# Designed miniproteins, single chains: the designs that were tried, part 63

Each design is a single chain, and the fold is of that chain. pLDDT is the mean over its residues in the fold that is shown.

## One batch from the design tools (miniprotein)

Design m2320
Fold by ESMFold2-Fast:
Structure m2320 (fold): chain A 95 residues (1-95)
Amino acid sequence: SLKEKIIEKLDELISALDKRLEEAVAQGNRDLALDYLGMIAKAIALRILIEMDVFNPELAKKIVDEMLEFARKHGDTEIVKLLEEIKKLIDEYEK
C-alpha cells in the first residue's frame, strides 16, 4: 500500500540520518549533529503519526519541508532526494 511505501522510505531516511549523526558526533561538529538529531526526531514523529492513522498530509509536508531546509543547508544531496521521494508519496496519499 502507499502507507507502507511511506513508512519504508521513512525507515530508510531514519537509518541514513542515524549514520550521519554518528559521523557528525565523531567529527565533533555539534551544529551538524544537532541538525541531524532534529531531523531524526521529525522523521520518527511523522512515522508514528502515519502508523497511528493520525495522518495530516499538510502537516506531514510541512515537517518534510523543515527537514529539507536542514539537508540543503548541509549539502546532503542523498537526504534531499529521500525527503523529496517521501514528499511525493505524501502527495499521492492525498489523492
Scores: mean pLDDT 86

Design m2321
Fold by ESMFold2-Fast:
Structure m2321 (fold): chain A 65 residues (1-65)
Amino acid sequence: LSALERTALGELERHDPELYRRVRELVEEGRFDEAVALLKERYPHMSDASARLVVEAIARELAAR
């Protein structure tokens, strides 16, 4: 992950740790569309593109461990 992606994910975890955990669980299960939908539900101002980028960043973080 880039430093910017790591910082953005860290901020999400700090401000909404429950959401961050649930999104990570959905990504680990391969349920990417549900992870995107959950992000948009909690942050209605978040575009589809932005939600998808967050899900992709989490998937890359999980793959790098």
Scores: mean pLDDT 77

Design m2322
Fold by ESMFold2-Fast:
Structure m2322 (fold): chain A 92 residues (1-92)
Amino acid sequence: MLAEARRLAAEANEAAAAGDLDRAIELGREIALLEIEQLREQGYLSEEEAEKLKELAEKAAEALKAGDFEKAAELEEEAIRLGREAIARALA
């Protein structure tokens, strides 16, 4: 998973540099889903928390593709908040 996430990140950076924003957004979504699953496997996220974060990542990607940057930012902020709370709880 980590090697796959790094490969996708490199491809996303290349797509963004080329102006292929739709591809960069899709690759960013795939990276987020892989990272969420890795955190679940490591015990930092419950199954329910991982599902919620994956749903937010999918919705954020669709909002970005639609040009709804305000909605995408709201979804990203919610995902960051939930992720931080889950990790803090797991480390306590």
Scores: mean pLDDT 81

Design m2323
Fold by ESMFold2-Fast:
Structure m2323 (fold): chain A 69 residues (1-69)
Amino acid sequence: MSLEELIEKAEPYSKRAAEALRKAKEYLEQGDYEKASKELMKAYVLLTEVNAPQELLDQVIAEGRKLRS
């Protein structure tokens, strides 16, 4: 799943989580992995609070793992 597709799928559950994912994408494009990681963590927490499907939570974790070499 692409980050764009993840944003689209997250928006119906939490607009705040979708916005955090958009900010994470912007920070990744800027090479700011620390800020991207913080926004991904924020999105994960927000999606957990609204009981989003585990598939979406797993995809946020997968995106976070890509930031670590």
Scores: mean pLDDT 82

Design m2324
Fold by ESMFold2-Fast:
Structure m2324 (fold): chain A 95 residues (1-95)
Amino acid sequence: SKAPQSVVDRARADLAAAEASGDRRAIAEAKLRLALALFQAGKDEEAREYLREALALMPREEQQRLLDAFKHQAKTVENNEALLKLIELLEEALA
């Protein structure tokens, strides 16, 4: 659990830095990275909350580009369950 927790701790620190910057895009990207880290840690409910917040900060066109990028990444990286969960939720949000 220590390695997944370290990834979550880093993502939380990155989000705090992004929020301090006031940059909406940086905050959205940091929330997305935190959601991915939380899925890796098995904290699915908290991950879904941060994903919803990240998507609310992104225009639909940026959400589509993000989905396309993750789908491309998933074709080259096997067994990334966290990435597959994120793709599923993003497809649901864009439907």
Scores: mean pLDDT 80

Design m2325
Fold by ESMFold2-Fast:
Structure m2325 (fold): chain A 75 residues (1-75)
Amino acid sequence: MELLQKAADALRQGNAEEAYRYVLEAIEKDPSLARAALLVFAPYKDRPDVRAFLEEIAATHPLPEARATAAGLLK
């Protein structure tokens, strides 16, 4: 998955905002990837910028699986 590779690369470079855009685009193009796409944030889940993105997804995303995965990562 090209977008998820780009998201992982952006996170390694410290660019959480760019990673967030790639993850949202990947989920929009293929909703079945919602869980896998959000798990890209798992190693970074304690970063305040990443937590803010996960909280937004958990509260507002139209896919139940995306909301559940984001909420799980915030624990």
Scores: mean pLDDT 83

Design m2326
Fold by ESMFold2-Fast:
Structure m2326 (fold): chain A 54 residues (1-54)
Amino acid sequence: SMEKAKELIEKARKALEEGNYREAVDYAQQAIDLDPENEEARKLLEEAVRKLGE
């Protein structure tokens, strides 16, 4: 589960870098579902949601 969370965090980060904000939200949310205390995943979700509102 933790290893899968890391993979999802990496995918979320790449999606953000590529401007795929919806995909970034989805990956970050999946990572949070696996590891709710993961601050990096929560930060990525926050950033992706902010970008979607722009």
Scores: mean pLDDT 84

Design m2327
Fold by ESMFold2-Fast:
Structure m2327 (fold): chain A 99 residues (1-99)
Amino acid sequence: SAAGIAALIAQIDTMSQAQLRDLMKRLIYYASDSDIARIAAVVQQQFGVSFSSDIAQRRTQMIDFIDTMSQAQLRALIQAIARTDSSIAANIARIMATM
């Protein structure tokens, strides 16, 4: 729901860099190949970074990129993902519930 997405965005706004980084790594670890492709598209649109077309290499490159990101960049990325894909937003909410 729109209210659910708004609540998720508000929670992301309160998270530390370490929590945001852990959340993104868990999201990538559990993401389907289809979800990885959608997340990669958001990263390319927001930051101009492109990854390998090889799925396994893409996951590794995405994890490495997350390790280089600032708190502001991590927050912006997670919020962009949550706003653009309701299925991935639901996965973000589930992961946050385990943190």
Scores: mean pLDDT 87

Design m2328
Fold by ESMFold2-Fast:
Structure m2328 (fold): chain A 57 residues (1-57)
Amino acid sequence: MEKEIEEAIKNGDLEKATELAIKYAEKEFGPLSPEEKEKIRKSVEAAGKQEKELKER
């Protein structure tokens, strides 16, 4: 499950990674607010940027 999110981030599919992260978070914690979903989205974007930067190093 977490591996699917990491693979999506690694492949640059941040939309898929965000959807999976929200799905798994809702499964563990119940329904998320729009603010919580936005926090997940920002985390996925940050991880995607870091992955891209690491490949340039």
Scores: mean pLDDT 76

Design m2329
Fold by ESMFold2-Fast:
Structure m2329 (fold): chain A 56 residues (1-56)
Amino acid sequence: GPLGLALAVRETGLSEEQVREITELLAAGVSAAEIGRRFGISPRQARGIAYAVRNL
């Protein structure tokens, strides 16, 4: 939700649009490792972003 989106932006330094794109890519089956390489974040951070946006 909106709180999870705001938290992910604050913790990663990524834009709101990038956080949404990461969540959509994970939902589409793109690996956390591939997303990490594209956005300069760890696979754990990519999964954490998706969790925060879905649950907060």
Scores: mean pLDDT 82

Design m2330
Fold by ESMFold2-Fast:
Formats: sequence, C-alpha cells, structure tokens
Structure m2330 (fold): chain A 61 residues (1-61)
Amino acid sequence: MEIDIEDLTAWLRAVGRAAGLPEAETERLIAAIREALEQGDYETARQLLEQFFALLRERAR
C-alpha cells in the first residue's frame, strides 16, 4: 500500500475527535481497521471504514 498504516490511523483518530465521536468507540474501530489491514483482510477493513464514515456522518450534524 502507498499509504502508511500509522498515517491512516492518525488521520482517522483526528477526524473522529473533530466529529465528536466517543474516544473509546473511535479507538476500537481504528484498532479493528488496523488489524484487518495488517492481516491483509481488505474486505473487513473496507466494511469497518464504511462504519466509521457512517458514524462520522451521523455526528457531523
């Protein structure tokens, strides 16, 4: 992957905080996304990213 997993997770964490997501929920989702990416499970990573963005949209009122 062209993008570093560390950079991606740092960005997701910052966006989650800016959107007002609970820290525990944000960290749980980021950890799951990171684990899926490290295991090469891109389908699970994609589903988790879609869940994260859906939560961002709900909170971004």
Scores: mean pLDDT 77

Design m2331
Fold by ESMFold2-Fast:
Structure m2331 (fold): chain A 80 residues (1-80)
Amino acid sequence: MKKLKEEIEKKGEETLKEELEIIDKLPKEKYEEMLKKIEEAKKYYEEQLKTSDGNKLIGEEALKNIDKLIEYLKKKIEEI
C-alpha cells in the first residue's frame, strides 16, 4: 500500500509539471476555456470520490493536483 501511494504521488507530480508547462505555452485566449474544462474535471473527480471505495487514494491525489492547476491558471488569467 505505501509503495503504491508513493507511485501515485510521483505520477501526479510529473503530470502536474507537464500540465503547467502546457498552460505556459498556451495563448492567453485559451486560458479561460482550459479553466472551465479543468473545473468540470474537478466536479467529475469529486463525484468519483463519493461513489468509489477502491480508488479514493487516486481520486484524492487527482483533486489535489487539479486544485493546483486551477490556482495556477487563475493566476495567469489575472496577469494582464
Scores: mean pLDDT 72

Design m2332
Fold by ESMFold2-Fast:
Structure m2332 (fold): chain A 76 residues (1-76)
Amino acid sequence: AEEYEKKGREAEKNKDYKTAGDYFLQAGIEYLKKGDYEKASEYFRRAAEYFKKANDVTGAKLAESLAELARKMAEK
């Protein structure tokens, strides 16, 4: 998870929004696998924001759906 977070931040710095979205999506998936639903939701929301900046409508919609799923799983 941390490796994808670092790569996502590097892509943000370079204004490579599509790549930033992809890496934050991967970070969210890794947190989801570990049961850290709060972190997963955070990174899926970040991925969606960067996909929107990149005009990647499909990626943004996918990341938004995953963020909602992770948010619901974080509810107790």
Scores: mean pLDDT 83

Design m2333
Fold by ESMFold2-Fast:
Structure m2333 (fold): chain A 56 residues (1-56)
Amino acid sequence: MLTEEQRRAIANAGIEALKSGKTLDEALEEAVKKTGIPISREEFVQLVLEALRERA
């Protein structure tokens, strides 16, 4: 199970990549590269959506 710090790091890296115009798959690759945390596409999408919902 991912720690809160790990979830926050990967979601933030993914959101920054998406804001820069990258695709979802490119954002996932960049987040994994920056954090070193292996995560599935489905888990990544869930973390990003959860983070965006919490901010809304």
Scores: mean pLDDT 79

Design m2334
Fold by ESMFold2-Fast:
Structure m2334 (fold): chain A 58 residues (1-58)
Amino acid sequence: MMSKEELEEAAKFIVEQGKKGENPYDAARKAGISGEELVRSPILRKAVAEATKLVNEQ
């Protein structure tokens, strides 16, 4: 399981990529996050939801 610091860094990366219009799942893969880890982590789930809203807003 990822450390809290790694999860927070990945969450920030996902949101920043979402601001640029990148799909949050593609951003998660670039950060080394598996789909399973993404679903299990509340921090990452919130980041994906936020990035999805940012992409849809663009």
Scores: mean pLDDT 78

Design m2335
Fold by ESMFold2-Fast:
Structure m2335 (fold): chain A 68 residues (1-68)
Amino acid sequence: NPLLEEIRKLLREHGVSDETIDMILSLAKSPDPRSLEAIRDLLRRHGVSEEVIEKILELARKVQLTVR
């Protein structure tokens, strides 16, 4: 899935650990819209900038739309 690979690449470029990236990708695959809030909270706790968080959330929203 090219959207999931884009999320992984962007998070790696910003110093996020592979363990945290895998958690974010699992949340992005979830059909639950509350998973977007969980992604935001997790990335904020790991010191990711709001600009990067918003880009990740847009990509995650697109992933959720393609699963329906």
Scores: mean pLDDT 81

Design m2336
Fold by ESMFold2-Fast:
Structure m2336 (fold): chain A 60 residues (1-60)
Amino acid sequence: APKLARVTEEVNLVGRGVTTLKKGDLVEVLKEYSDGMALVKSLKTGEVGLVSMDKLEIIE
């Protein structure tokens, strides 16, 4: 099952455009990379992009 994560601090989600994620927003983790980055989908906007794993708290 896809992992659910909470954003721990405000961050810009970088993909085809820029979407701002706020602290406490929920994202779906689609893929984790070995360099500590993750491809995530915002549950609020549906936007997909890269964010650092250190800005995410994995819930499930």
Scores: mean pLDDT 77

Design m2337
Fold by ESMFold2-Fast:
Structure m2337 (fold): chain A 79 residues (1-79)
Amino acid sequence: SEAEKEAIKKEIGALIQELVKKAMKTLSKEELEKYLKILEEIGKLIASMKTVGELKKALGIVKKMVETGDLEKALEEIK
């Protein structure tokens, strides 16, 4: 349903915002700029997703990204 898609996108958005907050406190300006660019690309790919199945897979990838800190791996898995 549309409500289920929006709920998953909201959860993903909250996880990405927590990563941004942590990065802003820990990374240099140059590292933060690179980090934010990767997160922006991930966010754009997720925003284009049309099915609950795609969004559930993306949520799993984003949760693992939060655990590991590996943004490049998350981007590759979402593509």
Scores: mean pLDDT 85

Design m2338
Fold by ESMFold2-Fast:
Structure m2338 (fold): chain A 95 residues (1-95)
Amino acid sequence: MIEVYVTEVDGKVIILVVADSEEDAKKMKEVAEKIEGVELVLEGKASDGRYLLLFEAESEEIGEELVEALKKAGAEKVTRLSEEEFQQLLQSLLS
């Protein structure tokens, strides 16, 4: 399963991808790399062994383009969070 979490900070869009498998994570990374204005900020593993990819999109428009591309690639669960909720989620995943 591939879960996507989205938040907005100072006109930028921050997108976290959580993938159950290395193959799913690689697929999401390859999809994001095709989009201009998207930067991979963090790549790692959650404490439970799931794969984490943190992306920054330079604008809301590019963020929406990335979200739609990830959905087309198999990410069906997209959740929009406040900055605080997003920080709490990321801390929980890394603990």
Scores: mean pLDDT 85

Design m2339
Fold by ESMFold2-Fast:
Parts: structure tokens; C-alpha cells; sequence
Structure m2339 (fold): chain A 68 residues (1-68)
């Protein structure tokens, strides 16, 4: 299997886990998973998706801080 396909699957898996944590209002873990997804897209050279998920991670981190 191509390395790029494996990294895309990894990024999608991380997003799904982040969304699951967000549904549970665990914004800290949601942010962590969204950040890892953004880093994976950056490794793929997909700057647009990397930026999208980086912003999503920042939003989740903000919510995590508000929940304290």
C-alpha cells in the first residue's frame, strides 16, 4: 500500500477519534487528535487540510480552557 494512502487513513482515523471526543465534551483529547491529523496532512504536503485541522484543534483547545 502506498505511504500516502496510509497517512491519509491515519489522518481520517485521528479526525474520527477527535470528533468522538468532542461529542463526549472531552475537548482536550479532541484538540490533541485534531492536531495530530493536521501534522499528518502537513507531512502529505496538503497545506489546506493541515491548516483546516490546525484551526479545529485551536477551537477545541479554547473550549477545553473554558471548561476549567
Amino acid sequence: MDRRTLLEQLAESLIKKGEDYEKKKNYELAAEHYRKSAETYAQLGDDELAEKWRKKAEEAEKKAKEAK
Scores: mean pLDDT 82

Design m2340
Fold by ESMFold2-Fast:
Structure m2340 (fold): chain A 73 residues (1-73)
Amino acid sequence: SVEEADKLVEEAEEAREKGDLEKAAELYKKAAELYAKELGKDDPKTKEAQEKYLEIELEIGIEKLVAAVKRVT
């Protein structure tokens, strides 16, 4: 339901505040999938959850890339 997806967003925000980026990304992804199922892919809530997921995935990727570069440079 939309309410379950809203709860997943709240849990994702809490995980992000605690610095658990991997958990936050997983929760935003699940929320986006639920919103897409209930409201459709073009709904603003679906797009927002997907955007949050991609933002955190990018942050994780950048941190891993920076760590790798520091090892060889």
Scores: mean pLDDT 82

Design m2341
Fold by ESMFold2-Fast:
Structure m2341 (fold): chain A 72 residues (1-72)
Amino acid sequence: SLADEVYELVRRYLEAVERGDGREVEELRRELEELVARLRKEAEANPENSPNVLAVLEGIARAAEDYEARLA
């Protein structure tokens, strides 16, 4: 599912952040932003899945905050 794709990308993003590979992090961030946009549209069409979508989006936001904190 789209949510599974986002989950896999988030996991790879976190691994890239931990390795300090800024280029890979940037590439994965773009892929995540693209999938998040699609997932958000899916949530609007299927509100029953909203709790799962919100959990995934929260995970992505946390990963981004962690990366930005390390750069600051």
Scores: mean pLDDT 70

Design m2342
Fold by ESMFold2-Fast:
Structure m2342 (fold): chain A 69 residues (1-69)
Amino acid sequence: ASDEQMAELAARLAALPEVAAVEVRGNTVTVTLSGDPAPAEREILRFVIEHDLEARARLEGDTLTVELS
């Protein structure tokens, strides 16, 4: 994914009430959740489909890590 696409995804995720924090490092987005992970997971899926990207997502406790390619 491009830097612009990573920034757009981070902004969309940060707008969700269930998201406490979003960090971007290269092609990896790390989301700190404050509630239900489902809204963030749906936003990621929509973004991936919209931009014809591949995503690898991992949920560990309150942390959702997404790698885009």
Scores: mean pLDDT 84

Design m2343
Fold by ESMFold2-Fast:
Structure m2343 (fold): chain A 63 residues (1-63)
Amino acid sequence: AAMDENALISEYAKRIYEAPSDEEREQLLAEVEKKYGPEFKEQVLRAIKVIENGRADVAARAA
């Protein structure tokens, strides 16, 4: 049994966001879906979008 689902979602979202290529992102998402199911994958995708929006603001300040 998972200890904390929110922690897993956050970790996967970070890994996918930080992945160097779109291909690696797709592979990680496929693994998440196979391991935890499509509903979990949707949660991870939502978390990635939140990170992307927040990081866009940070990138604008740091670039």
Scores: mean pLDDT 72

Design m2344
Fold by ESMFold2-Fast:
Structure m2344 (fold): chain A 75 residues (1-75)
Amino acid sequence: MLSPEEEKELIERLREEMERLERAAKEGRVSREELLAAAERAEGLARLAEEKGASPELVEALREAAERLRRLAEE
């Protein structure tokens, strides 16, 4: 299982990446297909994290990221 420090780093990186993807999507620099692929990866990571017994915070952050990316793809 990830250490608390590693989980904190991952959550922070995930939040930063989400902000970047949102800005890129608004500027037309990311395709719908890329956003959907990112959402699928985030959902897969959430399932893997849950299976490994990661913190609820990390699992929830990944699930929220997946939902947000899907919304951006559908607009």
Scores: mean pLDDT 78

Design m2345
Fold by ESMFold2-Fast:
Parts: structure tokens; sequence; C-alpha cells
Structure m2345 (fold): chain A 116 residues (1-116)
């Protein structure tokens, strides 16, 4: 399933980062794959396009912060993983768009804090 593949890629990337083995190219590749699968999953569940685009942008922003700040990569990964899992849960439950918006806004705020 899309969900199982997302969880698998998140775990693989986390392990590579924790081992100090993740290259910038690998981080970008994993995050791009996760973003595409996440977009497909959210679209299948009727999530508005604007929120899907923000989720994809969040993955891109997270990837760039991890590449630019390798020492903070696990902190970024923690924020991203929690956010992805919450978005998947809310989409599965058919939660209102306002709840997904709130989750994305919180994650965007946390990533800005890490970047600062």
Amino acid sequence: SLRERIEELLEELREKIAAGEASPEEILSYMAAIAQLLADYLAERGVPRELIERAVKLAYDAAMIMVENPERALEVMDVFERTVRELLRLAEEGAPAEELDRVLEEAERELRRIRA
C-alpha cells in the first residue's frame, strides 16, 4: 500500500541519517519519493490540492534544511515523520481540511524554528 511504502521510506532514511551515511543526493531522492507517495495518498482520499501542494513543499523544505544542516537532520526528520503520520491519520478519518491545515501550519513553524 502507499502508506506501507511511505513508512518504509521514512524508516530507511532515518536509519541512514542516524548512521551518518545519508548523502545530500540520497536525502533529496528519499524526500522526493516520500513527497510523491504522500501526494498520491492524500489525493486518493480527497484532500484539497492546495493542502497537498503545501505537504509536498514541506517535504522539499525539510530536505533542504537537512542538507544544509546535517547536525540537525534527525530533529528535522522527527518533525517531518510526526507530520506525515498525522496527515495520513487525518486523511484516513476524513477529517476537515481545517485540521490538515493546522497540522501543516505547526510543522511549517517548527521547520522555521530549526532553520533559524
Scores: mean pLDDT 91

Design m2346
Fold by ESMFold2-Fast:
Structure m2346 (fold): chain A 73 residues (1-73)
Amino acid sequence: MLTPKELAEALIELGKLPREYAYPFAQRLVEHPDGDFDFEAIGKAAGVDPSFLEKIAEAFRKDRTVEAVKAVK
């Protein structure tokens, strides 16, 4: 039901990821939520705290909703 585009736009709106990184991250998370993510590499490339990206992924994995992701911090 939730599309990668919807999740990516939510991450951009929150100011948590630049558009360039938000779309690939959201696509991977929606398509493979339980897949392995190199949060450290993604965070360094995007200029974002890797632990924050891990919290976003964990919130999405639990509820599979944009609301859960927006509620992180």
Scores: mean pLDDT 75

Design m2347
Fold by ESMFold2-Fast:
Structure m2347 (fold): chain A 70 residues (1-70)
Amino acid sequence: SVLDALAEVLRRIAEEVEATDPEAAEILRRLAEELLATPESQELFQAVGERVARETPEHVRRAVSEARPA
């Protein structure tokens, strides 16, 4: 499902950034748990996206670019 896929992406990014920014990694894991705990919602997806962009913009972009195992 879209929720499962997005949660997996968030967990993956968290693993990538954990060594450089453990706070960002914890935020991403918490967001993944939040997504899995609630039914699919377009407004929720928008809110989560905005929160991730605000809290972890540079770390998220770097993690996605590097895409390496933990």
Scores: mean pLDDT 65

Design m2348
Fold by ESMFold2-Fast:
Structure m2348 (fold): chain A 90 residues (1-90)
Amino acid sequence: SLAEILERLIEELEEIAKELPPDARAAVEQAIAELREIRRLLEEGKISEEEAVERALDLLDGVIAVAARVNPELAARIEELKRRFEREVA
């Protein structure tokens, strides 16, 4: 399900966040909190799957931009997560 895909994405981002300096980590943790809210709204039927995917992709783009400024290697890993997410929801 999309909720399960989102939970796996959240878990992977939490692991990447541990490798970031505190300021960048805080930005990623905020995105994780927003992804958890998207998942909650999806489970409650308050948001469509299409809207959930669109919002998640926008959040990932923001996280990639933050990570790229401090660790390009971690940004590349998040870009790979985004590509996997796009394939799983297609």
Scores: mean pLDDT 86

Design m2349
Fold by ESMFold2-Fast:
Order: sequence, then C-alpha cells, then structure tokens
Structure m2349 (fold): chain A 60 residues (1-60)
Amino acid sequence: MKKKAEELIKKGEEYFKKGDYEKAARLYGKAAQLARDAGDEELAKKSIENAGEALRKGRA
C-alpha cells in the first residue's frame, strides 16, 4: 500500500507543476490517508505538509 501513496504524491507533484493546486492538494491528502493506513507516519506528515502548501498556493 505504501507504493500507492508514493504514486499519488508523484501525481500531486505533476499537477502542482501545472498550476492545478486544487487537484494537487486532493492527491496529497489521499496519499496521506494511505500512508497512515500503511503505518508510515513520516510519509503521512510529509503528504499533509505538501497538501497545505498546494492549498496556500491556490488561495494566493
């Protein structure tokens, strides 16, 4: 399951680079949930932080 969270982070990065911050934030949020389900607290925290950055960019 950890690999699925990593794939979602990669997709989120792609949307972030395209300027689609709303989609990036959703993908990072889903990655955080999957990382927690897999017991990867570090990856979950990183994904939540990335989602927050995407949301800040989308509101600026």
Scores: mean pLDDT 80

Design m2350
Fold by ESMFold2-Fast:
Structure m2350 (fold): chain A 58 residues (1-58)
Amino acid sequence: MEKIKQEIEKVINEGGDPNDEGSLMKVLRSLGITGFSLLYDPEKRKIAEEVRKLLKEL
């Protein structure tokens, strides 16, 4: 969880919008998850959903 929060803070500090898919994708790439993986891997989509919730809370 801390690692995810650190990557979120980094993306936001670089001017990322928490509601923007681009910001979400930057965080996920830092975690080793690609955009294509989100289309077909349900486990990676669960991680993406968790990141979205954390971005919304920031």
Scores: mean pLDDT 73

Design m2351
Fold by ESMFold2-Fast:
Structure m2351 (fold): chain A 65 residues (1-65)
Amino acid sequence: SKKKAEGYREVARAVREKGLSAAEAAGLLSRLGLSSLEFLKRVKELGGGSRSVYEAAERLAEEYE
């Protein structure tokens, strides 16, 4: 869905610009009406570090285009 892709892109921008934690990024997804479960699973798969938060949001944005 393009709306999901745009939501994940908004999260990726916020993570890049403001340094959001996984919990803060998940909170932003919930405010956008998106499930945080898929995002948090992707963060864990990518190693759970700070870079994983940005990469999870970016990859999910690309996958939903």
Scores: mean pLDDT 82

Design m2352
Fold by ESMFold2-Fast:
Order: sequence, then C-alpha cells, then structure tokens
Structure m2352 (fold): chain A 98 residues (1-98)
Amino acid sequence: NKVLEEIKRLAEEAAAASQPHVWTEEAIEYIVRAAELIRENKVSPEELRELHEEFLAAGKTDAAGALVVAELLAYSPEEERQEILDRLRRANALAKQL
C-alpha cells in the first residue's frame, strides 16, 4: 500500500528530525503531513496499529511516537488539532532551556 509506505516514511523522517524530548518544527511538519494522509485516505486504526507494532519491533520508538501523534491529529476535531500543535511547540521552547 503506497499510502501506508508514505505514512511510514513521514514518521521515520519526523523521528530523524526530532531531538531528545523535542519534536522540532521539521518533525512537526512531517507529523502533520502524515496526519493529512491518514485523514484524506481514511486509513483505519487497525492499519496504523500494524505499522506501530512494526516500528516497535524494529526498535524505532521515536517513529512509533510520531505515528501516534499523527493518528491523534488525524482523528481529532480541528480545534483540538491546533491545541495539540501549540502544546508541542511550547514543549519545544521549554526543552531548549534545558
């Protein structure tokens, strides 16, 4: 499935762009694009769960985390999506001070 392959790639790119305890703006952009693909293509929670298990089996914990955030954004109401993104950005700003 080309859509699942692209979602997988975006989650891996988000993980690669992340820092310890920080989803960088680049990572957030990849997560948002993954969420858009999930929403646009009506990717099921079961297909996302299989991909999540695949990441965990491979030790790709950050990619698995990116996928969870993308899934939450995809299935959340629009107003909640902005709040999630704002909170991630606030966490980024705080982490830079540590």
Scores: mean pLDDT 82

Design m2353
Fold by ESMFold2-Fast:
Structure m2353 (fold): chain A 56 residues (1-56)
Amino acid sequence: MEVIKQVAKHELRKLAEEHGLPEEVLEEYLKKIDEATTIEEIEKVMKEMQELVKKL
């Protein structure tokens, strides 16, 4: 699980950098990844951020 969370957080940081997402928003999503207990929850968090950056 830990390796998957680290990969997910790296991907979110990259996505935030590419789209100019505010650091406060990125930190909130990174925290959601840390709080996730299943792979499905991690995928949901990543999908939510991907939808958010499409609006930027």
Scores: mean pLDDT 80

Design m2354
Fold by ESMFold2-Fast:
Structure m2354 (fold): chain A 108 residues (1-108)
Amino acid sequence: MELGEEERRLMTEEGLSPEDAFDRALAAAAGLAGSLEFARAFRRGMETGDTEAFLEALRLAVEEGHEETAARIAQSAVAMGADAEALLEAARELGAEAAVRAIEAALA
């Protein structure tokens, strides 16, 4: 994944810190839409496999109305070894049907 040019652009043109620029560039490279808070949670999950970080990213994506992003976060979380049952329960509670289907498909 080539992030260097997008990170540099965000730092110079939008005035983001190197850490925030990396978080935004990582989310953008994955084709994910969302807030900076979403991008930070997603990055933490991708680096650590932390279920709580992916749950936060999933919740933010759903709250912001990005159902496709929520489904992709759920799939990435299962692939990274996060707790699939916790993710499935949270997706069901949020009414995120696309995320529920993505988790079930990843477990099949």
Scores: mean pLDDT 72

Design m2355
Fold by ESMFold2-Fast:
Structure m2355 (fold): chain A 57 residues (1-57)
Amino acid sequence: LEPTQEDLIESARESAKRYRELGDEESAKKFEEALKLAEEGDLEKAIKLMRETVERR
């Protein structure tokens, strides 16, 4: 049920790419920050940032 670190890294990477393709640079940047947090092992902050970004859109 809880995403793994690898799942979060892939989700953040894919989301950053998708939002850049849509022209939403702000959301893409937030997913890039979430990717960095997931790579650093801060999964809770990564998840929170990703959720905040998705729920705004």
Scores: mean pLDDT 76

Design m2356
Fold by ESMFold2-Fast:
Structure m2356 (fold): chain A 87 residues (1-87)
Amino acid sequence: MDERIRRLAEEVGRLAREAARAHLAGDEERAAELNARALELLAKLAEEGEEALREGLRAALLGVAEALEEAGRLEEAEAARALVEKG
């Protein structure tokens, strides 16, 4: 995998995790800002190709799953991880 694609996917995962944490904490403004940035990076990954977009989406789902686990939402976290395994 291209190092640039890998770095973009890692950043998407970080932003998605932080956005999910912000949303769970009730900080909707911060969640929206972080989600908007994650979507911009996902759009860049889509320009690189389907596999690159898939890696970005995988990273995003894992980031959300981690935030859900931290919040004690174990069923939702398991659902997010199941989507990663299917993709």
Scores: mean pLDDT 84

